# Designed miniproteins, single chains, part 78

Each design is a single chain, and the fold is of that chain. pLDDT is the mean over its residues in the fold that is shown.

## One batch from the design tools (miniprotein)

Design m2700
Fold by ESMFold2-Fast:
Structure m2700 (fold): chain A 87 residues (1-87)
Amino acid sequence: VPSEKEIEGEIWLSFGIMAYNIGDYKTAAKQFSRAIKLYESLENPSKKALESLAVAYENLSKAYKELGDDEKAEEYKKKAEEIRKKI
């Protein structure tokens, strides 16, 4: 059973994806960042939580790329890759 933090993280991830799809990249970045904080606050994250964390970082990277912040886009892309290596 997913924890309350995992469920809330999935909600913020979903809101971020919706914001991204309508071109609101600034709101998307904020919502993905909220999801990431929830997933990173887990003491013993499940494989599913780690997969969701990687997806959140991948989408945050894309949002920053659309905002023209290439340095942050690359940083979050690398964070997603490191998480995926652990899954």
Scores: mean pLDDT 88

Design m2701
Fold by ESMFold2-Fast:
Structure m2701 (fold): chain A 71 residues (1-71)
Amino acid sequence: ELEELEREALEEAYKALSEIVGEETARAIMEAARAGDSAAVHDLLSTLSPETQQKVRQAVGEVQRKFAARL
């Protein structure tokens, strides 16, 4: 159950990020996050405009809220 929810959350996060930053950048962010490389995630986000960073944070937070409510 938790493993399935995690998989669904990761898929939704990837799709949301791809819509905001494009597939290539979204994949890089997701790979860094899965590796636990917070520095790489921060570096990737820092290359984005403040508006794009805000959209990314909102999208990730929304996915997190959806799946937290289902736990």
Scores: mean pLDDT 75

Design m2702
Fold by ESMFold2-Fast:
Structure m2702 (fold): chain A 74 residues (1-74)
Amino acid sequence: MPEELAKQILDRYKQGDYQAALDLLRTVRTAEEFREVYQALSKLLKSKKVLHPLTHVKISEEASEVLGDITRKA
């Protein structure tokens, strides 16, 4: 489920394991799945307020790269 994946990505970023977080995000194969995961992640970040601003920025960068890859493959 997108919410579970978003939570796992967030937990990995909080631990400083950016490669594991990126690998989880790359399991998304469609633009629709990516949109759902990204929206769930954005909602978690806004609701919990537990992340340093740099963690939020890094997640956004990874999300943009994955979306780009999906768009190029379509």
Scores: mean pLDDT 65

Design m2703
Fold by ESMFold2-Fast:
Structure m2703 (fold): chain A 76 residues (1-76)
Amino acid sequence: SVVDEVVAYARSLGLDVGRAEAERLVAAFNGDLSTLKAVLHELAVVRDTGSARTRPIGSLLRELGLEPLVLREAAA
């Protein structure tokens, strides 16, 4: 599925993206895998060039101005 491809691609980039985060990203971008891969690549670049190696994906999305397109997790 697109969700599984997003999770696998994020993992290949060293991003900590869980299934719930991947599902929200897929919903936000209507399953457009090429756009999702581009977004994940930009998140990896932001992580690698501007901060520590591991950052919460919500923080990275905020830096890219994409936070309004991703739903918050319903429960911690």
Scores: mean pLDDT 66

Design m2704
Fold by ESMFold2-Fast:
Structure m2704 (fold): chain A 108 residues (1-108)
Amino acid sequence: AEALLAQFKKIIDQIRKEKDPEKRKKLIDQAGRIIVQLARVDPRLALEALGELIDVAEEEKDPEVRRHAAEQALRAGMELLRHAPKELILEAIGLILRAIGILIDVSL
């Protein structure tokens, strides 16, 4: 689980340094897949990773990349909700609502 989180954090750093929107989308896809894997093996680390992907979506200035990041965050958040213990459910719901808020803002 910790190795997956370390790989995730490297991908987040790569997203923030990447100038090509299409390459950022591919890195975002990789980040989302890691959160889905983390959700199944360590929901607490998945919650941390999901928060970081939502931060990326909120920071993103390209509307297409921002939408894509929010969509991946929503997908990963729904997987997390399926595996989260009851004490993490409210935090997972909060992150899902943040992702939905981004999607509403970019969907005019």
Scores: mean pLDDT 87

Design m2705
Fold by ESMFold2-Fast:
Structure m2705 (fold): chain A 72 residues (1-72)
Amino acid sequence: ATGAEGGRLGEELGRLAAEAGRRAGDKQSYEDGEKNARAGRYALETGDGATGGAAAHEGQRLLDELKARGLV
């Protein structure tokens, strides 16, 4: 994927993880999600494919962990 595609996905997945963490009162999940959303936004704005791909992958991992915990 391009940096823009991965960055956009990473930002969205990070925001979803942060929202789920906030609703659950899980500060770590909130902070991890917010950090991933910022990394995705950076990749979207700069076209950095490596950062965008990493953000998309990490965002999916964060959501999968939250889903396994019954939080999404």
Scores: mean pLDDT 84

Design m2706
Fold by ESMFold2-Fast:
Structure m2706 (fold): chain A 83 residues (1-83)
Amino acid sequence: SEREEKLERIRRILEERTDPETAEALLRRIEEQLDAYEKNIEAAKKNPEVHQSAIDEVEYSYENLVEGVEEALARGEEAGRAE
């Protein structure tokens, strides 16, 4: 449910900043990245040779990916259209 709430928030932001077709394409890309993250963290937890520090780094990268979407949109706007 947290994942669905975050994806819906991102979808609303994208729809407000871009057209619906672009928003859908970007959302699909984000969903693919989230699916890859879930697989990677599950695989890391199953590997007894993987240190906890590596798992922590993957989790931190996941949180930063959501923030990175907003930053990418802001930089796109700054690059010469609205701001």
Scores: mean pLDDT 69

Design m2707
Fold by ESMFold2-Fast:
Structure m2707 (fold): chain A 63 residues (1-63)
Amino acid sequence: SPEEAQELVKKAAEKFKYNGYDELAEKLMERIPEVKSVADARRLINELVLEYGEKLKEEIKKK
């Protein structure tokens, strides 16, 4: 269901925030309403991880 897919994104956002990726977590949460399937959730996570990859060069830190 969309709700289950959205929970996957929420859990991913929580894990990223716990590891210091606050901006990535915030962007994931912002786009949750767009998620309708598990495939959508995976694509969203991958897309935002790639986008923020440059900011995440120092592993868990924003810098």
Scores: mean pLDDT 74

Design m2708
Fold by ESMFold2-Fast:
Structure m2708 (fold): chain A 70 residues (1-70)
Amino acid sequence: VEEILRQIFEVIENLKNSESKEEIEEYRKKGLELIQQFLETLHLPDLARQLEKELEKAVEEALKKLKEKE
């Protein structure tokens, strides 16, 4: 349980430090897969929804940084 949460937060951190759109997409997919596994294992939809919001926020911030560098 705690290990899955640790992996999710690690993916979010990697997303913030991503240097390419492809990396952002890969980490987003990995994060969504981990959140889905978390939901299926623990049946905690409210927490899974919060994790999805945090992941999408990290994606938006990373994409914005890439766009600003162009």
Scores: mean pLDDT 78

Design m2709
Fold by ESMFold2-Fast:
Structure m2709 (fold): chain A 84 residues (1-84)
Amino acid sequence: MESVLSVGAVGAAAEAEGLNLEQTKEAIRQAARAVAKAGGKEILGEYTGKYDPEELLEAAREAAREASEEFGVEVRVKYVEGEP
């Protein structure tokens, strides 16, 4: 089962709700935990928006690492730059 989380989708939703950068990073962290808890293995690091994509990618990588350690699973961040 392909449970894929998109950093771009989380970022866009957070921006639509008026969340700031730190709140957006926290949303990504919570989403990564939900993916790990559900047995998901992949987070897509795509992002085009008003925040620094490198900061959101770093937050996603840290969240994946922490979730992997907490749930004893491997969650990977894949950077996808407009590729299908």
Scores: mean pLDDT 69

Design m2710
Fold by ESMFold2-Fast:
Structure m2710 (fold): chain A 77 residues (1-77)
Amino acid sequence: SPTAQRLQALLQQVVATGTLTPAQEAEIKAAIAQLSDDEFNEVMLTVISQIEDPKKAVQLGLYLIGLRTEVDLEARR
């Protein structure tokens, strides 16, 4: 989907620059809110597979799961 492609591009930019701004986090969170669980998991696995450092890969995965959880909780309020 276009939203999944946008999230993938944003995450690839963050990985490439090593920088995550509040504006980028807001865009990532907004994209996550629009994705199905399958689309979210596909994007997450794709981006993580491109990270050579296993610790950074795990950190990004946990961060994304945390954002997905936060988005799901906010949608219930």
Scores: mean pLDDT 82

Design m2711
Fold by ESMFold2-Fast:
Structure m2711 (fold): chain A 110 residues (1-110)
Amino acid sequence: SKEAAEYMAEQAEISAEGAALAAKSGAKSGTPESAAGAAIAATGAGAGAMMAARRGGDKEMYEKAGEEGRKAAKYALEAGKSTGEEGEKYAKKAEEEAKKAAELGKKGAE
């Protein structure tokens, strides 16, 4: 239903914000555990976005949300593995891609 798709899009936006915070924390900590946690959070945000688009019946937005979610997860992992300025740059990219995934999920849910 439209209501279910819209609810899933809202949850995907919240998950994207959580993934952004996890990526920033990972970059600051520089540990394998923080990197893994940030990648898991980004993967969850991408999945949520995909589900929102799927419930809206938009295959194109589903595929695009999945692609941006995968990019967010890769950047979040690199943020946790990197140090200093490079870690912060990857964290910012992870945040941007996670938010793009959520926006695509929301668009697909409409």
Scores: mean pLDDT 75

Design m2712
Fold by ESMFold2-Fast:
Structure m2712 (fold): chain A 82 residues (1-82)
Amino acid sequence: MDEELEKAAEYFKEKGKEIIEWLKEKGLITDEEYEEYLKLIEEDAELIKNKEADAEAILRGVDAAVEMLKLEEKGESIERLP
């Protein structure tokens, strides 16, 4: 179902951008790396839309990454990722 895949891809893009924006604000990635990661997020979202990737597995990975980043900061800069 294209609608479900588009929703999954959009959610992945939102979460991926949130993570990358936070990393950039923390100075953990460069502007060049930020642009590269944004491109990879778009490419991965297209894979989700085309059923070439397991959307559930990818979304679980994104959620886990967000949780790990927040845990690593332990409140230091999580306000930049509301």
Scores: mean pLDDT 67

Design m2713
Fold by ESMFold2-Fast:
Structure m2713 (fold): chain A 60 residues (1-60)
Amino acid sequence: APPSPEQEALNREVIAETNKLLDELDKAGLPEDERWQKVIEHNQKLAERVRARLAELAAA
């Protein structure tokens, strides 16, 4: 089944936030190890937010 409009909006938000983080990390000129750590931390927090958001949508 196609994703709901809410799921599509969430997916676009996730992509935009990730792209913004990557742009900021590139501008900061951080070492590869530090950039990798920042990406891991971002992905962990993002996964938590996505799960919480999907639970809210399921409860509505």
Scores: mean pLDDT 77

Design m2714
Fold by ESMFold2-Fast:
Structure m2714 (fold): chain A 98 residues (1-98)
Amino acid sequence: MEERREILEDAARRRAAIDAAVAANPDDVFVQLQAEILRRFIDRVEELVEEGLSLEEIEEKLREEVERTLAETEPKMELIRKLREQGVSNEEIRKILE
């Protein structure tokens, strides 16, 4: 019900925490790089919230997409491993997976 406001407030808290971490470690190149990546992620979440998606919907969509991708790729990965153990060439594996 207050999801949009709560998500934006959480995003603001995370952004402030990142800024504080950078300020505490001004000479740490890795902290600065990680901060840039995390800020981009927060910006993406804010975009999806402005589009009307709830935090739960965003998390479920991302989770479903990841699970679906893994479910589709895992059987193929196991087949590839099995064929490699049998000494099958990459070209032959590609033909089998067609």
Scores: mean pLDDT 69

Design m2715
Fold by ESMFold2-Fast:
Structure m2715 (fold): chain A 131 residues (1-131)
Amino acid sequence: SPPSEEELLDILKNGSPKEKLLALFKYQLSLLSSKSSVEQLEKVTQALNDAIETAISMIEAGKSMDEILDKLEEMIKNATDLFVQQALELLLLVLALARSAGLSPEEIIELLREISEYAQNLLDQKKAEES
């Protein structure tokens, strides 16, 4: 579930860098989900999963964070759907902040996997609500 504003503020004050970035992503993606159709959120979830799988593969191959961020920027430029573009821009921001915070490759992979799981859970919830 997305953090409440009170939970988000507590995490931003007291959480680890990884916890702060995950909470920020979850909150922002939940806002995007509230403004999107099921079909739009399905496209967003697919694009996020494709970008996350690409980023994890590049991390595991020992690629630099600059190369990973460049690849995501290319994916953003190729996005034709505005909701997909916004979600990928959020992912790019979170990865750039993870780099600045000095997260390890292992912590970044965990963060990306938790983002992917959360995006799928939001889609599943929205489909259930519109059934």
Scores: mean pLDDT 88

Design m2716
Fold by ESMFold2-Fast:
Structure m2716 (fold): chain A 65 residues (1-65)
Amino acid sequence: DAAAKAAAVAALRQQGQQAIDLATQQTKETQQKEPELAPLAEQSRQQLIQGVQDRVAAAEAAAAA
C-alpha cells in the first residue's frame, strides 16, 4: 500500500526532525555550560543529522521497491 509506505516515511521525517531540534538545543546548552565539550556536541549533532537523512533515504528506497 503506497499510502501506508508514504505515511511511514513521513513519520520517520517527523521523528528525525524532533531529534535534530533536541540535539540543537543540547548543543547550545553544552556551549554555555561546558564550552570544552561544545565541539564534540556539534560533531555528534552533525552525525545525527546524517543518520536521520540516511534512514529516511533507506525508507524511501524500501517504499519504492
Scores: mean pLDDT 83

Design m2717
Fold by ESMFold2-Fast:
Structure m2717 (fold): chain A 80 residues (1-80)
Amino acid sequence: MEEKLLEYAEKVIKLVEDGAEFAPEARRVRSYLNGAYNAKDKKEYSIELVRKAAQAAAEGEGPYLPDDVRKVLEEAIKAL
């Protein structure tokens, strides 16, 4: 389980590095994923922030995400 969560965290952080754009309605996901990017050298904390981003997406921000980001977070929530 932890290996899959780390893989999804790395994929999402790479999408943020590559310039993924977030709608204003995706404010929580954007905040958590920017936090995960800034903390990428602290794996446990970065994974926790990606979990929070996946939860925010599931709670209503999902439709406002880029398709690539949304798909990774949907897989991350299934691995929780």
Scores: mean pLDDT 78

Design m2718
Fold by ESMFold2-Fast:
Structure m2718 (fold): chain A 83 residues (1-83)
Amino acid sequence: SASKEEKIAELLKELEKIDAQLQEALDRGDWKTAAELAEKGAEILRELAELHKDNPELQELYQKGAEKALEIAKVAREKAAEQ
């Protein structure tokens, strides 16, 4: 439906913004902000996976993306604790 397509488009736009902000935070060594952004990215990726359950390959891609984002968040949290 149009509503589902609109939601997917908005989630992809938010993900692109978060990815850019995450890269900037990582480049600056702002580990706390990087962890928070990676956690938000993982939430969006999980929602995208649910919206694509009719496409198993794309669903798996988004699920793996969420796992990678959470790994980034974990590393960033550990580095933030060292500051």
Scores: mean pLDDT 89

Design m2719
Fold by ESMFold2-Fast:
Structure m2719 (fold): chain A 77 residues (1-77)
Amino acid sequence: MPELRIVAASTDPEIRAELEANRDAIVAAYRSKGIDAELTVVPPEEFDAVAAEVEARGGLSAEEGPLRVAVWTTLPL
């Protein structure tokens, strides 16, 4: 089955709390569509190292204000 790995980090504690609260729901939504999905929230100081690993696997990273996200997937981009 296709795989989706999402890593998120934020320096904003409210955004971190919202990501943690919604993590299981987001994962369940993708899994309901037949995608083996994982969402990991990491401390902001660890994000650069994790994003570099994701990009080395052909993934992408993006920054939206205080939110940083790295995504790797076997689905065609």
Scores: mean pLDDT 80

Design m2720
Fold by ESMFold2-Fast:
Structure m2720 (fold): chain A 87 residues (1-87)
Amino acid sequence: MTLYVINLALFQPLKEEISVVEALKIYKERGAVMLETPVSRETAERLAQRLNAPFRVFRDDESSSKLDEFLEENKEHKYAIVGVERS
């Protein structure tokens, strides 16, 4: 899967419903993505534990509304870890 480390201070929810991958591309263009790297799920889980960051895995074709909900619910954290798996 692809791992994204999101800076929640720079996160702003989208107004349009698009795919998770398209939303992450927009967040990256806005400077909210600190790291994008291919990893195993186990490596992602260990990184999330080490950073004390909330972690969730999405399918690439899932609705951005689900991603935005996860990020908004965790906005008090410094970072969120998002894993993306291919559909």
Scores: mean pLDDT 85

Design m2721
Fold by ESMFold2-Fast:
Structure m2721 (fold): chain A 65 residues (1-65)
Amino acid sequence: DVSFDMEKIRELAKQGVPGAALLLYDITGDPSLMREVLDPEELAAAEELLEEKKKYQELVEQKKL
């Protein structure tokens, strides 16, 4: 398992690593950097993936007995 601090993630996102932009958004809730580094199509795909992940996590937590 690899741990990143937020500054390192931001640096990677600025270097064009889309996963880093996604991770930064997931942590901070700020899509500004994603809009800067991702094209509109890539941003839409990233938001769709985050929405799926959030929905799945909610279901897992609800069913975790």
Scores: mean pLDDT 66

Design m2722
Fold by ESMFold2-Fast:
Structure m2722 (fold): chain A 79 residues (1-79)
Amino acid sequence: VDRVEIADNLFEMGKLLYKRKRYEEAAKLYIEAGKLYVESGRLDQAATAYENAGKAYEELGRYEKAKELFQKAEELRKK
């Protein structure tokens, strides 16, 4: 299994946890998927993963952490 396949699996698990309102766990999986996407040169997929992690932190009321993740996603999309 390649790195992108692992990232895809982590991203899908994050989506399932988000739907179940397990936002802290969802955010952690999204961040890990984002890191693997960056390492694989999949910058748009990485940006989407960090955006979803930011949304999860917004649900938790952790607005500064969410802002950092949204800024990271925006920077990746500018490359």
Scores: mean pLDDT 88

Design m2723
Fold by ESMFold2-Fast:
Structure m2723 (fold): chain A 67 residues (1-67)
Amino acid sequence: SAEEKEIQEKVAEAFKKMKVTDPFKIEETLDMVASVSDPFSTGIERYSGIPIEEIKKLGRERLKKLS
């Protein structure tokens, strides 16, 4: 959805601000966020303004569709 795409874009931008070396595809960003540890979770939430639990929920839903 448009809302999901907006969240994906904000999370991707947060990864860039955290100096992630590889440019993540939007879809891969959600998959990665589902597995992010606490230090990265804090950075993503701070830079995106989206609660980490909501980001993780979208990542988990994405992973379920791929498995």
Scores: mean pLDDT 62

Design m2724
Fold by ESMFold2-Fast:
Structure m2724 (fold): chain A 78 residues (1-78)
Amino acid sequence: EEARKRAEQLLAEARRYQSGADYLQELADQYEQLARQNADNPALKAELLKKAEGYRQGAKDLQALADQYTAQAQAVLA
């Protein structure tokens, strides 16, 4: 029972990090689309792509945290 509650808490944290990763991935996709729409403005395109790369890296970092919390929850239930 206590192990189940702890696993539920860890899964809640995993969901929070997963939601953050999904949000940053969506932002990266939006900035990449804006960069494509501004292909005729190289300076703006470069700035938008740089922001997209930053969001993409942030999404990967948050996904790694989500995966860690999910693994911890599975370990608690084992």
Scores: mean pLDDT 88

Design m2725
Fold by ESMFold2-Fast:
Formats: structure tokens, sequence, C-alpha cells
Structure m2725 (fold): chain A 57 residues (1-57)
């Protein structure tokens, strides 16, 4: 969870509060849907998105 928050702040420029909310959303969606959300909305590569999604779960 902490590592996912830090990566969202670094890669997407999110505030800590917004990154923590994004982690909660990814936990609700699960690994596949969370990865796709970060690719589609965040503009991250699939590899980066998957790593963050795995750390969020």
Amino acid sequence: SMEAVELLQKELGMSRENAEKAVEVMRALGLEAGTQLLVREGGLSEEQARRIAELAL
C-alpha cells in the first residue's frame, strides 16, 4: 500500500490523499481492472500500471 501510494505520487503527480483514494479504488476493482484504469486514465505503460496495481492489493 505505501509503495503504491509513493509510485502514484511520483509517476502521476498525485497528492498523498488522492494516491490513497486511488489505491482504495484499485483494491475494489482488482488487479486486471486496476491495471487497465492506470493505463487508460493515468497514461502509464502496462508494466508500470501492473506493478502499482499489485502493490495496491
Scores: mean pLDDT 82

Design m2726
Fold by ESMFold2-Fast:
Structure m2726 (fold): chain A 78 residues (1-78)
Amino acid sequence: SSAITKEALALGDAAGEAKRAEGRAAGLPEEEVERRSLGVYVATALLTSLALNLGLSREEMTAENLDRALKEFLKEKE
């Protein structure tokens, strides 16, 4: 559990920082940059934690794969 949490937080941090850089490069207001980066951080951390608890490998844990998984999950949850 603690190892999964550590990996999930690390991937969330990386994804959040990448989104923050993207938003700043696009000239977005700082509040919107922060909101978007936090959203990506939370989504990545939660999905990584879920996926690792379900036995998915590290190599399958890309931001793109996690975004795709989140979109599919949200389609099932009405």
Scores: mean pLDDT 73

Design m2727
Fold by ESMFold2-Fast:
Structure m2727 (fold): chain A 83 residues (1-83)
Amino acid sequence: MEELKKEVLEFIDKVLERARELLARSTNPAVRARLEQLIKDLEEVKKRAEEATSPEQIREVMKDVVALTIELVGLEIEDRLGL
């Protein structure tokens, strides 16, 4: 459990870093607003991961992290295309 939890937290931190990097370089107000919300959602999911005491709770956290990572990839594409 502890090792899996550590790996999940490390993954969340990498996604957060990537989201913050995009926020720092983006000049698109719509992308920036969605990134600010995405970062808040990722920080909340990180808290849930830190508090997780069962494999089921970690699986739920992982599903949310994957969904938020897909959103981040979409925002990266939108920012590059000027959409």
Scores: mean pLDDT 86

Design m2728
Fold by ESMFold2-Fast:
Order: structure tokens, then C-alpha cells, then sequence
Structure m2728 (fold): chain A 62 residues (1-62)
């Protein structure tokens, strides 16, 4: 799981998704909340949740 997330972080073209994946690598998947992502990117929790779900879905396909 984490290896796919690390690889996804390296190849991600979208800067917001890249930041989310890097936060997950740094803190672990259980250590990152939607609020943490929203604060880091200065976006809404709704947008943060959507971007996180999309980034993780794309990482799983690697």
C-alpha cells in the first residue's frame, strides 16, 4: 500500500494531489485527516475529501 502511495506522489502531475500523497507518506494513512489536507492546501474539507479519494484511487491502480 505505502509503496504505491510513494510512487504516486513522485509521478503525480496535479500539485494538490501530490501534496496530499506526500502528507500521507509523511504521517501515514491513519495520521492524515481531511482537515489536515484542507488546512495544508487552504481548501474546503469537501474538496480535500474528494481530492484524497481520487489520489488514493489512482495510487491503487499503479
Amino acid sequence: MMEKIRKAAEVEKDPEKKTILELIVEKGITGVSIRDIAEALNISERKAGGLMAEALYEAQKL
Scores: mean pLDDT 80

Design m2729
Fold by ESMFold2-Fast:
Structure m2729 (fold): chain A 97 residues (1-97)
Amino acid sequence: SKEEKLRELALRLFSVMQEAANWAKEEGKDELAETLLKLSQEFAERYRQAVKEGNLEEAADILIEAAKKGSELLKDHFPQFAKRLEEIRKEIEELKK
């Protein structure tokens, strides 16, 4: 179902953000790591709430926004992670069609 696919994409998105935050911390980018973790936590909570309310369109839009903001934060220092987030964003946008 679209809901199952969206859930898988959400798990991948937040996993990438967590991995990127861990890598940022290892590279001494503590402020970037903390910002990314807070962003991830905020959007994960918003996503869970939208799913609980049965609003899959809003849930998808929340994930797209999270991917865009995460990618923007990572593009200069960790372009590989920014690219992975953009790929997930494109998959979510395709799922909405």
Scores: mean pLDDT 89

Design m2730
Fold by ESMFold2-Fast:
Structure m2730 (fold): chain A 72 residues (1-72)
Amino acid sequence: RPPTLGEEIEAMAKKIADEGIEKNLSLSELVRKAFKAAVEFAEKRGITDIGEIINLALLAASLAKSYYEEKK
């Protein structure tokens, strides 16, 4: 079964959070990386709706922040 969009965003957010912990990134740097990665992911998926892109970026940033704070 192919992963859902949410599962792909969650995996990406966890990877960014893990890298942020390892490299001791600030929360601001972590959120910026998650936001950028989500926008690039949306573009690769052919998602052109601005509202959907914003929602994916917010989801990725929120998940990365949550995972980062839980593990740190």
Scores: mean pLDDT 80

Design m2731
Fold by ESMFold2-Fast:
Structure m2731 (fold): chain A 70 residues (1-70)
Amino acid sequence: SAVEKAKEEAFQRLSELFQKAQSVLTDPKQIREVANLIADGARRVKAAKSVEEVEEVVKQTEEEVAKILA
C-alpha cells in the first residue's frame, strides 16, 4: 500500500538523518538527544495511519534535529 511504502521510505530517511547527525556532532549529549528524536520519530511513523501523517512526522523530526545541528 501507499502507506507501507511511505513508512519504508520514512525509516530510510530517519536512518540517513541520524548518520548525518553522527558525522557532524561530537558532543555525546547532543548525539543522545538526536538518537531519542529519531527513536520517537520511528515510533510515530509505525503508528501513522496515512501518508500525510508519515510525511508530517518525518518533517517534524528533521526540523527538531536541525535545531540541534544549528
Scores: mean pLDDT 89

Design m2732
Fold by ESMFold2-Fast:
Structure m2732 (fold): chain A 62 residues (1-62)
Amino acid sequence: SDERTVLAVVREAERLGLPKEAIDLLFEKFAGKSSVREMIAALRELAEKYTPEELPEVVKKL
C-alpha cells in the first residue's frame, strides 16, 4: 500500500540521517513520479554527496 511505501522511504531517510525538512521536500518533489526503489536510491545518493545541513536546499532545487 502507499502507506507502506511512505514508511519504507521515511525509515531509510532516517537511517541515513536526513532532516525531516529534507524528507518532506523529497516527497513533495517525487510524489506519484517515482517507485520506492528509485526514491531509496535517490536518498542514498543525496546522503553520500551532501551533509544533512545542505540537504533541504538541495532537495528544494530538485
Scores: mean pLDDT 71

Design m2733
Fold by ESMFold2-Fast:
Structure m2733 (fold): chain A 56 residues (1-56)
Amino acid sequence: MEGLLVAEGPRHAVVADPETGLAYLAPREGVEVLGTGENGLPLARLTVEPEAVTEV
């Protein structure tokens, strides 16, 4: 899944899916920062297994 990087900590990050409006907490090593979108917000990809991701 790709989405907006809304929060980043040393161990975890939160990525929001703009299509569904849901946000997901994932381990930082499972989050790849892709760059910056047209609105200036960071874009990220979740690379972890679905069971490592928690909806928040």
Scores: mean pLDDT 72

Design m2734
Fold by ESMFold2-Fast:
Structure m2734 (fold): chain A 64 residues (1-64)
Amino acid sequence: SPELLEQVIGIYKETFKKASQELLDEFNAKMQELLGRWQAGEITSDEFLERLKKIGEEVIKKGE
């Protein structure tokens, strides 16, 4: 659902914002690319969530 997407994105942004600017910037860049593909209809909402989760995991791994 759109509300869940917005909530998940917000949680990741707040988490990385508190961790470092570099991690937040990397997350935002990758998320914006993914969001553009979703808005263009190239991927489904479910695929967006799966890929967003993967991006979040990769950025967390890079920061830890």
Scores: mean pLDDT 79

Design m2735
Fold by ESMFold2-Fast:
Structure m2735 (fold): chain A 100 residues (1-100)
Amino acid sequence: SLEELKKEILETLEEIKELVKQVSNEKLKEEALAKLDELAEAIENNASVKELTEKLQKAVLALLDVIAELRKEGRYDLAEELIEKLKKLEELFAKYKESL
């Protein structure tokens, strides 16, 4: 159960990274990918609830900047797909933190 949640979080992070790679704004792309990688590393290293919460918050903020940029570019389908993946990520993290 916990290992399955961890695997699903990491798979969801990879899916989000593939969507972020389609963003034309290089600075926002690099910042979001870096925060997603930091979050993935924290999960893989069994980080504390405090560290996981801090890394998740940083990743969420970077992704919100990406979503705002996609909307400015008229890429609404990609923005909505990112929003749905972000919702899934937050739901999985809530379950994961409850299991710690």
Scores: mean pLDDT 88

